# Ledger of designs, part 82: designed miniproteins, single chains, continued (5)

Each design is a single chain, and the fold is of that chain. pLDDT is the mean over its residues in the fold that is shown.

## One batch from the design tools (miniprotein)

Design m19031
Fold by ESMFold2-Fast:
Structure m19031 (fold): chain A 78 residues (1-78)
Amino acid sequence: LAEQGKYDEAIKEYEERLKKDPEDAEAYNNLGKVLADQMQFKEAIEYYEKALELDPEFEEAKENLERVKAIMKALGLP
């Protein structure tokens, strides 16, 4: 895919961040965004929920989670 290299690099960068700081809510949110762009919605939801567990006031993660859930509902997914 045209974006494959960019996604692989982004995932590696955020994985390295999480190895140093496993409570990095921003890194979890960004991993969720990368997975959502690849239509891996269930995995994206897990990362957004982890970001919100660490930072309940993380507005971007809340918006991203709601958007992915709406997409899954529109597609008839649970």
Scores: mean pLDDT 80

Design m19032
Fold by ESMFold2-Fast:
Structure m19032 (fold): chain A 82 residues (1-82)
Amino acid sequence: ELLKEAEKLIEEARRYAKEALKALAEGDEEKAKELDEKAAEKLEKVMKLYKESKDKELQEEIRKKLEELYEELGRLAREIEA
C-alpha cells in the first residue's frame, strides 16, 4: 500500500529528526545537521509520493501524518531550547 510506504518513510524521518534534536541538545551541531539532512531525504520521498499519487484520500492521509510529525518536532525543539 502506498500509504504504508509513506508511513514508513515518515517514521524513518521522525527517527533521524529526533536524533538530530538530541545531537543539538548535546552541542554537536555538525551531527545534528547530518541527521537533519537524512530526515529531509526521507521527507522528499514522501513528497514525491504525495505529488505523484493523484489520489486525494492518500494525499489527505499523508498531509495529516506530516502535520502530526511537524507538530511533534516543533514541540520537542521548544522543550530543548527552554
Scores: mean pLDDT 81

Design m19033
Fold by ESMFold2-Fast:
Structure m19033 (fold): chain A 88 residues (1-88)
Amino acid sequence: MEEALRLFEEALRLQARGIELYEQGREEEARELGLEAERLAREALHLLFGVPLDAPADEFNAALIEFGKLPEFQELFAKLQAEYAAKR
């Protein structure tokens, strides 16, 4: 659980940075961060649920939905949203 949350926190932080770059018109750099965020999220779901790293989008998204229901993820997500709001 701890390692999966760590990887997912890194993925969410990269996604937030990607959004900032996208808002600045730096679309290619934003895309690169988005791909890295997906890679980390896939690793987290593999560690937590055993989802294959190359799982189809529907299987990956189903696992993301289940992960999103966990109290630990909800707490992490709320923390990151608050940090992002404070930064703006």
Scores: mean pLDDT 79

Design m19034
Fold by ESMFold2-Fast:
Structure m19034 (fold): chain A 65 residues (1-65)
Amino acid sequence: MPDLSGTHEETRKGLEEGYERAKTATKEELEQDVKLLEGALESASEEARKSLESLIEVLKEKLGE
């Protein structure tokens, strides 16, 4: 994923915000976030899908704790 510059920074920041939200969000909020991200996977490019899947996995792990 070369030359994404601003998009890369936005994706990274979104992932970091997702990880921080996973630490403080309620179980219901995490479940809704997972559903929204899974919905986004249906329209995502192959590259974006991998990033979204990683975030979804982290949120699901938090829900399991």
Scores: mean pLDDT 67

Design m19035
Fold by ESMFold2-Fast:
Structure m19035 (fold): chain A 88 residues (1-88)
Amino acid sequence: MEGASGYLTEGSAAYLAGDFEKAVEYYEKAYELEPHPEIYINLGKAYYLLGEKEKAIEYFQKARDLALSENDYDTAKEADKLIEEVKK
């Protein structure tokens, strides 16, 4: 009944509970319904906390590229900052 927004809410709840594997599962379901730059940022953050730094960078790069294609410069800048922080 709820679309990608419902899965984003469940993913964020799992993330806040420290269940990053479940957060990834919900964010992937959200992306399957509606691809959006913010979903890729959430996937990258969850993978980073799982210790999957290379996957985190990959998803932040996807978020940046998608945001730029949609003229969402604020989300693209957030993704670039997250990439820089993970690479340190």
Scores: mean pLDDT 83

Design m19036
Fold by ESMFold2-Fast:
Structure m19036 (fold): chain A 62 residues (1-62)
Amino acid sequence: AREAIERGDMAEEAGDYELALLHYRRAGEQGSVEALRRLAELARSLGDEATAAEAEQRLAEL
C-alpha cells in the first residue's frame, strides 16, 4: 500500500496523472484509506467523476 502511494505521488510530480490514478487505485484495493482519499481528490481535479465516485464508495465500505 505505502509503496503504491509513493509511486502515485511520483507520477503526479511528473505530470503523469493516469499513472498516478492507477497506483492510488492499487493501494486502495489493498485497503489503504489514504490511497482512496488521494484517488478521489485527483480524479475530481481531473473531472473523472466515475473514478472519484468509485473511490468514495470504497471509503464508505471500509
Scores: mean pLDDT 80

Design m19037
Fold by ESMFold2-Fast:
Formats: structure tokens, C-alpha cells, sequence
Structure m19037 (fold): chain A 112 residues (1-112)
């Protein structure tokens, strides 16, 4: 499915970016979230839809991440971009794949 390949490729590219940002920012997830959400808003044609209220989203986040979300909203970053960035940040924290492993996955998917 070409649409599924495109979606998976975009997710892997965002994971690679998030891994790099996490290293650059010394594990500061709030700063990684802000940089990733800004990137998604500027560079991604399609963003995952957010369902539910902003208050429900914030209630599930630590205080530093809540502040990062509020800053992004004040800057005009869409809730959809913020939610996608949160999903990718969560995935990169749980997934110990290196930048090299992510690059290999991207290259394999491009060659399908």
C-alpha cells in the first residue's frame, strides 16, 4: 500500500529527527517537543487529528511538558502538530533504536 509506505516513512523520519534532537538537548523532552512540533507544522503536509479537549491532553503530561504545549499554542502551532510531536517523543523515549538503525529502516522502506 503506497499510502501506508508514505505514512511509515514520514513516521521514521520524524523518529530520526526526534532522536537527534534528544541527543542535542541532553534529554530535555520539553525542548525536543517544542522543536519537533515546530518542524511538523512547517514541513509536514498531513498531521494526525486531535480528538478531545486540550485540558484532557494537558492533564496527562508532566508540568514541564504542559508548559511546552502552552508555549507552542501561544506561538500559533496547531494542536494537531503538537499531538503528533507528543506521540513521536513518547515513541523515541520507549524505542532505543539508534540514528543508524532508523536510517537503515528509512533506506529499506525507500527501496521497496
Amino acid sequence: DPDNIKSNLQSLELLLLARRLLKEEGGDLATVLKRLARYIQENKEEVSKVTGSIDDLLANLPPEMQEAVRELLKEGVSLDAIQEALIIVDMVVENNRSEEELREAIEKLKNL
Scores: mean pLDDT 74

Design m19038
Fold by ESMFold2-Fast:
Structure m19038 (fold): chain A 60 residues (1-60)
Amino acid sequence: MVTFELEFDDVLKLVGTALRIMGDYPEAEIKIEGGTLTITVPDDPEVIKDIEELKAEIAK
């Protein structure tokens, strides 16, 4: 299992990202605490790459 932490200044962006991940990766475990979204996914290189790309997109 691999865990990612994504920090958001905008609650709507955080919620939208959580919903997208829940839809695309039903095996993902999601935890929301304050402005931080914690995502735990299987050790799948494709899933890891997709989430890292999403994190980079959010940072832009």
Scores: mean pLDDT 78

Design m19039
Fold by ESMFold2-Fast:
Structure m19039 (fold): chain A 92 residues (1-92)
Amino acid sequence: SKEVEDAAKALIEQAKKAGLKAEVKVEGDTVTITIENANVGQQVGVLGGAGEAFVLGAEVETRAEGNKITVTLRGLSDEQAARALKAMAGSL
């Protein structure tokens, strides 16, 4: 949706300002967020956003590999997905 796409663009721009590389893929009800060059504190912030999505009833998968973190969210409404993306952006 446009709301999720707008939130994804905001996350990518915020990551860029923080010196990070972010990618967001939206496929149906699945949102995959990948952030590269993130330090441990930034990774913890992103995981906090993923935790909020889990509380909202999402299926959440997280993977951390060195300075790269990937979060996959499933089953959220567009409004809930946009909220989770905005929370993650605010942690960067």
Scores: mean pLDDT 80

Design m19040
Fold by ESMFold2-Fast:
Structure m19040 (fold): chain A 56 residues (1-56)
Amino acid sequence: MVDKALEAAKLALELGEEADPEEIAKRAGISKKVAEKVIKAVKEDPEKVKKLIEEY
């Protein structure tokens, strides 16, 4: 689960404003609901998300 969430977070950071929860969910293999939470986390604190990605 963590690896897929990290991939979703990387995609959300890369796409930025163009990040679509449905597309991220399909590409990372997670639910749309989880993708929406990941996108929200990236928008609220991108630096914290980047740090988490670097640690894993």
Scores: mean pLDDT 75

Design m19041
Fold by ESMFold2-Fast:
Structure m19041 (fold): chain A 57 residues (1-57)
Amino acid sequence: SKREKMIDATIRLTSEKPASEISLREIAEEAGVSVGTLYSHFKSKEELLEAAVEYKL
């Protein structure tokens, strides 16, 4: 699903550099989705980071 792609992209990017250096646009590009699509699933970068942490557990 698109949600899984965004979570996976967030996990990959956060394994390479700090979350503070990662933009929502960069996550969207890594996931292969538009920024608009990303915002339709998550309201903030914080929500994406929370989802990525939960997914790793």
Scores: mean pLDDT 80

Design m19042
Fold by ESMFold2-Fast:
Structure m19042 (fold): chain A 55 residues (1-55)
Amino acid sequence: RVERLLQKRQEAVDALNNDDYEKLKKIIEEMKKSKDPGEQYLAEVFEKIYENKKK
């Protein structure tokens, strides 16, 4: 429900769908540095996806 959280999630999904792993990695790092626990959780989820897809 937080607009920022939804936007970050959508950006990460779009990067993943476009195989833009450099952009995905950047978004993950931004979410990891966030003070929002929801963004930190999404960063963890997408980091695992990134590791499974790229290495």
Scores: mean pLDDT 76

Design m19043
Fold by ESMFold2-Fast:
Structure m19043 (fold): chain A 66 residues (1-66)
Amino acid sequence: MSPLEVATRALSSIEGVDEKSAREAAEKILAGDLEGAIKTLQEAGVPEDTARAAATLVKRGVDRLR
């Protein structure tokens, strides 16, 4: 699977995050925009602490796939 697919699936597993929001956040993480990804997750209803933790964990995961 591509890093984008892995990141999107991980983020979509968060309660309240739809596939579109998960994909947008995943694309931002892959582009190096971690703060933009966190904001996208917060706009989907994820608390800041949870959004930051999830985005950071996904970034570590995709970095391993490179």
Scores: mean pLDDT 80

Design m19044
Fold by ESMFold2-Fast:
Structure m19044 (fold): chain A 59 residues (1-59)
Amino acid sequence: MEERRERLIEEAYRLMKELVDKGYPLEQAVAIATKKLLDEGVPVEEASRAAREAYERLK
């Protein structure tokens, strides 16, 4: 349970960091990471939580 949550956060973090490094605003990076997880079949609640926790780590 914890391993899956941490893996999703790390995936979102890596994607968001890459986007920010390319000049995307953090808010845009959160939206893109959330959509990517949803496209991979992650439930909305889990995808949103992972992206928000990744955002907190990047601030």
Scores: mean pLDDT 81

Design m19045
Fold by ESMFold2-Fast:
Structure m19045 (fold): chain A 93 residues (1-93)
Amino acid sequence: SKEEQVEQLLAQAEQSLAQARRALDAGDLDSAGQHLEQAAQSLIEAAKLLNDEETVKEVLETVGRANEEPTLRDALEAALRGLEEVLEKLKAK
């Protein structure tokens, strides 16, 4: 069902965000970036299935704002925080 597809995508996003956090803690910024990219894609697909264009825009804005941070580490930490917030919002639906 559509609900099962959304649940699977949110679980994938949660896993990717957890992997990004572990990579950041280990100082592996390249791996953290890849996992955050995977999380963002899963969240965008979940929001599309929910016909939630506002949340699709929030994911893109979160990534865009993170890229404005002065260091790569700060950018990745900002992206992680923002995407975790988007995940919790979608789980509450």
Scores: mean pLDDT 88

Design m19046
Fold by ESMFold2-Fast:
Structure m19046 (fold): chain A 99 residues (1-99)
Amino acid sequence: SPRVIELARELGLDEEEIKTLERYGKMAELLQNLEPSVIDSSLESLLEGLLNLIKSGKMSREEAQQIVHELVERMRKGVELAQERLREEQRLELLKEIE
């Protein structure tokens, strides 16, 4: 996701926030491979949209950063839930091999 990193830096996100966004982006791609969805560039499109609103003076940089922070928090919770479900499925599959 070089484009996501570029857009996040232009928005003024720090390296920790960018790393968090990359981490959850990679996990979202993994989840898409398990459950194919129609939305493969939604994060890139969102970041570009926010940057355009800042450039047009319709949104402050601080407001855009808050939106990204809220999105990252929601993605984090979704990924944690998905990881718990994957661990449960792996446990069930391991039990099937033993029985």
Scores: mean pLDDT 69

Design m19047
Fold by ESMFold2-Fast:
Structure m19047 (fold): chain A 99 residues (1-99)
Amino acid sequence: SLDEELVAAAPETLAGLRELVKEMNKATPSQLAGLLMAAMLYIALLDRALEASHTPEMVAGLRELAEYARKEAEKSKNPQAKEGLKTVADLLERALERA
């Protein structure tokens, strides 16, 4: 099923989302828009995977990424990157609340 495939891909999706978060503070405005859209898609896939399989490893990965995005937002000197990173952190925290 799609849910089984999303669960199996979750470690790779988590790693990909971490790289997107890492690049947001270095991004140009046009790059930032694309990175944020990709991050939102990855979060939607992770949220669905979490609903299908609530594992300690997945919960820990999402929590760690939410904290990382929050810290990157706090460090950001670019207002657009800061807003994008806060959005990522908020979405990840929201997914965790539903777990």
Scores: mean pLDDT 86

Design m19048
Fold by ESMFold2-Fast:
Structure m19048 (fold): chain A 73 residues (1-73)
Amino acid sequence: EIEKLEKEIRELLRKGEEAAKAGDAEKAVELAKKATEAAKKLLEKLGLSEYLPEAEAQGEGLAEKLKKIAEEA
């Protein structure tokens, strides 16, 4: 399960970056949010639930960065 979540996170991040480079801000933000949810599930399985709030904050930062990249594409 951990390996599956890691692959899911990597795929979502890759797709988010591609969407951002293509100028699709909406899709880039959506994919960043999905990657954040997958990362939260991974943290829970690793016994790192105390880091869930930090993961949410980092995910919001990622969404903002990808949105900016898409807007500048």
Scores: mean pLDDT 81

Design m19049
Fold by ESMFold2-Fast:
Structure m19049 (fold): chain A 64 residues (1-64)
Amino acid sequence: SALAEALERQVEEDVENFKEAMRALLDKHAPDLSEEEKEKMVESMAESIRAVEERAAAAKLARA
C-alpha cells in the first residue's frame, strides 16, 4: 500500500539522518576513536533505531 511504502521510506530516511548525526557527534566528542570503532558504534546504534522505527511503523500501519 501507499502508506506502507511511505512508512518504509520514512524509516530509511530517519536511520540515514541518525547515522549522519551520530558520526558528527563521535567526531566531535570522541576524535581519538579509530574509524573502525566509530563505524561499529554507528552501525550498532542504527540497527537498534531501525528496529524501533520499524516496529512503530508496523503499529501505525495496523491502525490505518
Scores: mean pLDDT 83

Design m19050
Fold by ESMFold2-Fast:
Structure m19050 (fold): chain A 100 residues (1-100)
Amino acid sequence: RYSLSPEELRLALEAYELLIKLKREGKSDDEITKALFRFLAEQRGIAVSDEEIDEALRSKALPSDDPELNEAFATAVYLTENADIEKLEKTIENIKKLLK
């Protein structure tokens, strides 16, 4: 957990807050995965179209040969499928304490 830079911790915080917000709003797993993937890609300076996101979700194929984009997609899928909201809320509070 201490292996992450302050910037990586901030990105994780924002991603977890987005995930919790969307789950509380009753969004589908596909909608949550799309939102997280776009967020993570944009934070890495990578522009992703709605078409690329939709295709990745349909085909199991990654949207590009870019390893950072592929990592963002895999992370979005993993968080959407495996996230425990109560554990994520505790993780968010811990990250906030580390960033202050």
Scores: mean pLDDT 73

Design m19051
Fold by ESMFold2-Fast:
Structure m19051 (fold): chain A 97 residues (1-97)
Amino acid sequence: DLEADRRALRALGFSDAEIEELLRAVRERDLEALRAFGRRIAARAGLVEDPEDDAKLTREQKLDLAAIRLRYSSSRVLAVALAAAEGLTVAELEALA
């Protein structure tokens, strides 16, 4: 669901231009861009240690991020970006995409 993915990414503080770049990277199998986005998504979702980012979030934003975390395994775009951040190959990303 592309609109659900866009809403989730906006909740993480990504701009529409950044979201379109992520969608381009998924379509074009741009592994470097996918890895960069996956790292940012993981950090903002609290999947990696980022004390500064956590300190900037309101309680409502933290609840929104928790809801997004629950959707990560069901979001193809987010799953591909996170997998790329973990160092998967192009062939492995094609299996996920």
Scores: mean pLDDT 62

Design m19052
Fold by ESMFold2-Fast:
Structure m19052 (fold): chain A 82 residues (1-82)
Amino acid sequence: SPLYEFLENVIDRFSDEDALAIVKTLGEYILKFLKEKNVPQEVIDEAKKLFDETIKAIEAGDRETARENFKKLVELYEKVLK
């Protein structure tokens, strides 16, 4: 995914402050998009958990865990995007 490859670089190369700002903006956009597409509540709850875990991982300096959780969130978004 070109979107994931871009965001992987954000998590790996940016400061924690800048990575948090970008991830929060995109994660909030993804959650809004999923709600507007009327996806099942279970999918929205999963997306929110992945988003929250990504934020916690960046705040902890755990960039590997942040990448893994954010990749899953982007994959969930792309699966809904038609």
Scores: mean pLDDT 82

Design m19053
Fold by ESMFold2-Fast:
Structure m19053 (fold): chain A 90 residues (1-90)
Amino acid sequence: SAFEKQLELLKELGLEELAKKLEEAYKNADFETLAKLLLEAVIERNKETVTEEEIEHAKKITPEIAAEAEKNISEYLDELDEETQKAIKE
C-alpha cells in the first residue's frame, strides 16, 4: 500500500520515530495527527523542492485534509486487507 511504502521510506531515511508516530496514529484512527505527520514526512522528503509558501499553505489546509482523510478512510476501514490489519496490530 502507499502508506506501507511511505513508512518503509521514512525508516530508510533514518526517520524511524516519525514512522512509528504515523503507524500509531493510523492504529488509533487519529486522522488529525495522521494528516499532520504525513505533511511532515512529505516536507522532509522534498526539502530541496518544496518552497516556504507551499509549506505554509499546506499547514493552513491540514485540518481540511484531515477531515477529508477521515471521511475517505472510514469508508474503507471495513475493506482493509489482512496485510494492512497485521501492520496496524504489530
Scores: mean pLDDT 61

Design m19054
Fold by ESMFold2-Fast:
Structure m19054 (fold): chain A 72 residues (1-72)
Amino acid sequence: SSLEAEVLESTADSALVRVRDRATGAIALFRVRRRADGSLEIVDERIFGPPLSAEQLAAARELAKQAAAEAL
């Protein structure tokens, strides 16, 4: 995968994750929050650079949740 996730910031229940597409240079910023049941949700999403396809965006969202889960 050309997508890379990095946790930029984390609190007790929230993480800011940057996903970068190394192939295109597209960057997505996701705020991920842990819900009361322990599941993760994306509460804010910002995309910069070239547009991501729907498939790439879905992959980026899942990668952001995975990175947040490891940090939280």
Scores: mean pLDDT 84

Design m19055
Fold by ESMFold2-Fast:
Structure m19055 (fold): chain A 74 residues (1-74)
Amino acid sequence: LRELAERGYRLGAEAAKSLPDDASAREVQEAALKAAQEYIDANPDLSPQEKRAIRFGALLGAGEELGRKRLAAA
């Protein structure tokens, strides 16, 4: 689970990095969840708990990158 949450974190952070620095929190969240879903769809053997770990990690990683973008814009 930790490894999958970490994978999600990286996916979410990369998705957020692809957006402009003025991207809204909603746009960042949507991009993170899309990246997580693409990984989940590529790995159909994942359990429901593992899918939740990936999605949670993606939101966390995207949130950290959103904070970085806001700091850069200040």
Scores: mean pLDDT 81

Design m19056
Fold by ESMFold2-Fast:
Structure m19056 (fold): chain A 58 residues (1-58)
Amino acid sequence: GERELERLLEEIERLIVRLHLEGASQETIDAFAARVAKITSVEEARELKEELLRLLAE
């Protein structure tokens, strides 16, 4: 639902901030920001969140 998508987008924003603080390149941050702007579904948001979590686990 709409609230699930909004919550996932908030989580994604926090993960991108964390990725930046962990030393990710500006190119990587910009690429994720561009992907966030194109998200229209819960499935797309979940996929991006999983990708960000994998990067932070390295």
Scores: mean pLDDT 82

Design m19057
Fold by ESMFold2-Fast:
Structure m19057 (fold): chain A 88 residues (1-88)
Amino acid sequence: SMFAEKVKQIFLKHGIEISDEEAQWIANILEGDEEALKALEQILADIASGRLTFKQLAAMSVEELAERYGISKESAIRLKQVILSFHL
């Protein structure tokens, strides 16, 4: 899908090569949510720059994600599901 391709390109911009299957899995969780996708790109940038650790990210609530990235609670819920799929 076009949305899965966008997911793949966002990861690639941060030096992370993911498979088409992984990109499609993430795209399915995000359900075409462009706000959640933009927040995911910012999360990858924050991690790459050292502004956020994986431990901190995993510990963040839905409310904290929504506040930090300026997104809706619905978008933050989708984003949290993506995070949990990587960092159990």
Scores: mean pLDDT 84

Design m19058
Fold by ESMFold2-Fast:
Structure m19058 (fold): chain A 76 residues (1-76)
Amino acid sequence: MKKEGLELLKKGKEAYEKKDYEKAVELFKKAAELLPEESLEHAEALALLAEALEELGKYEEAKKYLEKARESKKKS
């Protein structure tokens, strides 16, 4: 599970670098689901998800995930 989550996080970052923000959003969502909620990597996945959503103009959804990323980091 965690290894698969880390692999999806890596693929999401690759999609983001290629400016494929729709694919990056999908990959970061899956990564966050598979990474432990209290982990730094889970918080990173949520923060990158928010950033990709901002690139797509989905500001309200991005804000929601940024708040979740802050909460995840606080638990760890």
Scores: mean pLDDT 79

Design m19059
Fold by ESMFold2-Fast:
Structure m19059 (fold): chain A 68 residues (1-68)
Amino acid sequence: MEEAVKELKEILPELSEETIKQIVNFAKSNGIPLDEIVERARRLKEEGKTPEEIYLEISVFLGEKIAE
């Protein structure tokens, strides 16, 4: 749990710790694997996406996972 928060903070240092914790808690509450979220964030950052674009893509991904 603490590890996922730490990894996401390293990938998205522009986001507040509270925002990152909300993402982690949402994923945990909905059975979404935290490693998938971390890997998706890493990939988007490597593709040159902005923190805002990465956050939007993660939000869409989380929404799709709870809908499916």
Scores: mean pLDDT 78

Design m19060
Fold by ESMFold2-Fast:
Formats: structure tokens, sequence, C-alpha cells
Structure m19060 (fold): chain A 80 residues (1-80)
């Protein structure tokens, strides 16, 4: 089944992005509202085990700008 993690990304500059992120590969999440945002640092197995309130350090690639940034994902829900 498809695994979807919802939460807030907090970037090193203090900016935030709230969204839902679908596991598209064993090592990649993709934002559902902005497909140009891809998230590494969470495996499919880790995504399935995440609980509301947990925080995980991730790397965010922005295909629109070409920028790679570090962020913390704060989980609000997980569906599988």
Amino acid sequence: GTVTVSGTLTFDDGSTYKGSFEVVDDHLLQSLSNPNLVIGGVTKSQAKSLKPGEKVKVTVGNMDTGEISKATLTVTSVES
C-alpha cells in the first residue's frame, strides 16, 4: 500500500512548509501539493513507524530552484 506522512518541514532559515508526503521510493518522499519538493533521509520502513509528534532530520530537494536544504520533519499523521 501507499505510505503517506503528513507534517511540517522546518528549514534551517526558520521557514516552514506544511504538507503531505508520499513514499515514492524506499528512500524518497514527494510532496503531494508540490511535486517539485522531494525528501530524503527517511526510508519506507521508518516512514511506516513514525508517530504523531515525532521529529526526523531530512534533506529537501527543490527541483524548481535546484536547491538542496536541510530540514526537520515534525509528523502529524501517517497513513499506510
Scores: mean pLDDT 84

Design m19061
Fold by ESMFold2-Fast:
Structure m19061 (fold): chain A 71 residues (1-71)
Amino acid sequence: SHKEEAIRLLEEALELVEGELAELVRRAIDAIKQGNYEEAQRLLVRLILLTEDPELLELLRRAAKALGEAS
């Protein structure tokens, strides 16, 4: 499912981040698991704006796309 894909991509992103970014990724995963897609989308936008790592950015963009299709 698109929800499961979004969670998987964010769990992969979690391996690339520490500190505040890791906290935001964990919050996004929790929001998706709770069905709070508005909160998850807000957190993903914030993560995309804060990241400078191309690999992390690609994972976040793919997660955002999957989440948009789950909504």
Scores: mean pLDDT 84

Design m19062
Fold by ESMFold2-Fast:
Parts: C-alpha cells; sequence; structure tokens
Structure m19062 (fold): chain A 89 residues (1-89)
C-alpha cells in the first residue's frame, strides 16, 4: 500500500527532525545535520510514493550517504534517537 508507505515515511521524517532537535540541545551540530538530511530524504521518498512515482536516483544516493553517516555515528546516535522516540510518545 503506497499510501501507507508514504505515511510511514512522513512519520519517520518527523522522528528524525525531533532527533535533530535533541542533537542540537546536546551540542552535537554534526549529528543534527545528519538527522535533518535523513528527514529531507524521507520527505522526498514520501512525496514520490504518494504521487505513485519512482524514487529519484539522487534521493536513493543521498539515502545511502545518510545511512552510512548514521552507521558511522551509531554510538552517539542511539541515545539521541531513544530520547526523540520518548518525546514523540
Amino acid sequence: DRAAEAELARRQARFYREAARVARRRGDEELAEVFERAARVLERVAEALAAGEEIPPEVIEEAREVDAALEANRERALPILEEARARLA
């Protein structure tokens, strides 16, 4: 269901925007920018899914770069993501 997939992508984008806010509050501007990039990628994915269009290749490439950055920063990212999740509960 593409509509459900688009909605999930939008919820994930909101989650990463909250994670960026938490990261900035903790003084981690680098990780905040990575989370903002993740949110932008998810918003573009949601737009493509809602329109019934293919996800643009540049969005797929940016998603891979964001995934790599999050993996490289996993230890710092995990507690921020947990706090963001709690704040949105």
Scores: mean pLDDT 88

Design m19063
Fold by ESMFold2-Fast:
Structure m19063 (fold): chain A 113 residues (1-113)
Amino acid sequence: LSQLPKDEQAADILTGWGVTLYKLGKYEEALELYQQAIEMNPNNSRAYTNLGQVYYKQGKYEEAIKYYEKAIEINPNNWKAWEGLAQVYEKLGEWEKAKEYRELAEKAKKELE
C-alpha cells in the first residue's frame, strides 16, 4: 500500500469508486473517475478496461474496443480486457474473433496463477 507512488495509489482508489458508480448505473460519473485515474496514472490498465466496459454498456463499441486495446497494450495479462473484446465482437456478430479473444483471456488468466 505505502510502497506505491501517491498518484498510483489514488488512481487505484478512484478506479474502485468508479466501479461502484458504474454498478449503480451512474455511467457519466464513473467515466469521470476513470479519466481522473488515468490522468494520475497513465499506466492504469484496470481504468482503461473499465472505460471500455462503460462504452460497451452505452453501445459505443468502437470506443470500447479502443480502451480495451489500450488496457492490453499496458498489461497483456489483463484477462478482463480480453473478455471485454470478446463481448464486443459477439455483439458485432463476429463469433470467430470473440472465440479467439476468449481463448486469449483464459491464457492471460493462467499467467496470473
Scores: mean pLDDT 83

Design m19064
Fold by ESMFold2-Fast:
Structure m19064 (fold): chain A 81 residues (1-81)
Amino acid sequence: GSSYVQLTDEQAEKLKEAAKTKSRFSLEEVAKTIGISKGTLRRMFSFLQEGEVLPIRDEKGEVLGYVTKIDGRLEFFLRKL
């Protein structure tokens, strides 16, 4: 559904590992980390409005982080778990 984005277990593990190094990620950094194109990841969030915050969850429903749109750009804030 559009109320959150759910990642595969493999993608979630890669993001959890990346979150050990820092908390803020660009669209390009997240796309590279989970192994999809920047264009594919951008299209997944094309509905997101300026300042809107969306949780990113794994298949178990654990919140891995949040995505928001700031000045027309997608920014990702990942939790250290």
Scores: mean pLDDT 81

Design m19065
Fold by ESMFold2-Fast:
Structure m19065 (fold): chain A 58 residues (1-58)
Amino acid sequence: AEPAGLPLGVRGTKDMTPEEIAERVRENALKAGLDEETSQRIAEAARQSHEGAMELAA
């Protein structure tokens, strides 16, 4: 889930660590034309969301 309102999807996310999700989301945001600071913030939000989902699934 990406509540930032950006259609930034990454494939294969369900088997990645939260840290790997954050890195992929940051790279995708940069490719989408977002600045480095915004991309980092979105990546951190995605990391937290994925971490929470993994905690619930574990």
Scores: mean pLDDT 67

Design m19066
Fold by ESMFold2-Fast:
Parts: structure tokens; sequence; C-alpha cells
Structure m19066 (fold): chain A 63 residues (1-63)
């Protein structure tokens, strides 16, 4: 289903965000901050896409 696809995309985004955060922790505060911001932006986008998919699925299910 579209929900399963969106959930899978969110899980992949979470993994990538975790990698960016771990790499950021190994960097200087400036470089690490940039990587952590990228991770947060990536996660926020994926969460938004997932929420939009849930709304679209609910709308299609409603008569």
Amino acid sequence: SEIEKAKKALEEAKKKAEELIKEGDKKTPVEGGKLKQEAMELLAQAEGDYADTLEAAAAKAAA
C-alpha cells in the first residue's frame, strides 16, 4: 500500500539521519552542526511526506 511505501521511506530517512548525526558527533562543532541540521531537515521532510500520505489515504477511504 502507499502507507507501507511511505513508512519504508521514513525508516530509510531515519537511518540516514542517524548516520549524519553520528558523523556530526565526530566532527568539529561547526561541521557537526551542519550535518545535524541536514539530518533534522531530512527527518522533518520524511515525517511530513508520511503524514501527507496518511491524510491522502484517509481521504480516499472516506466516501
Scores: mean pLDDT 80

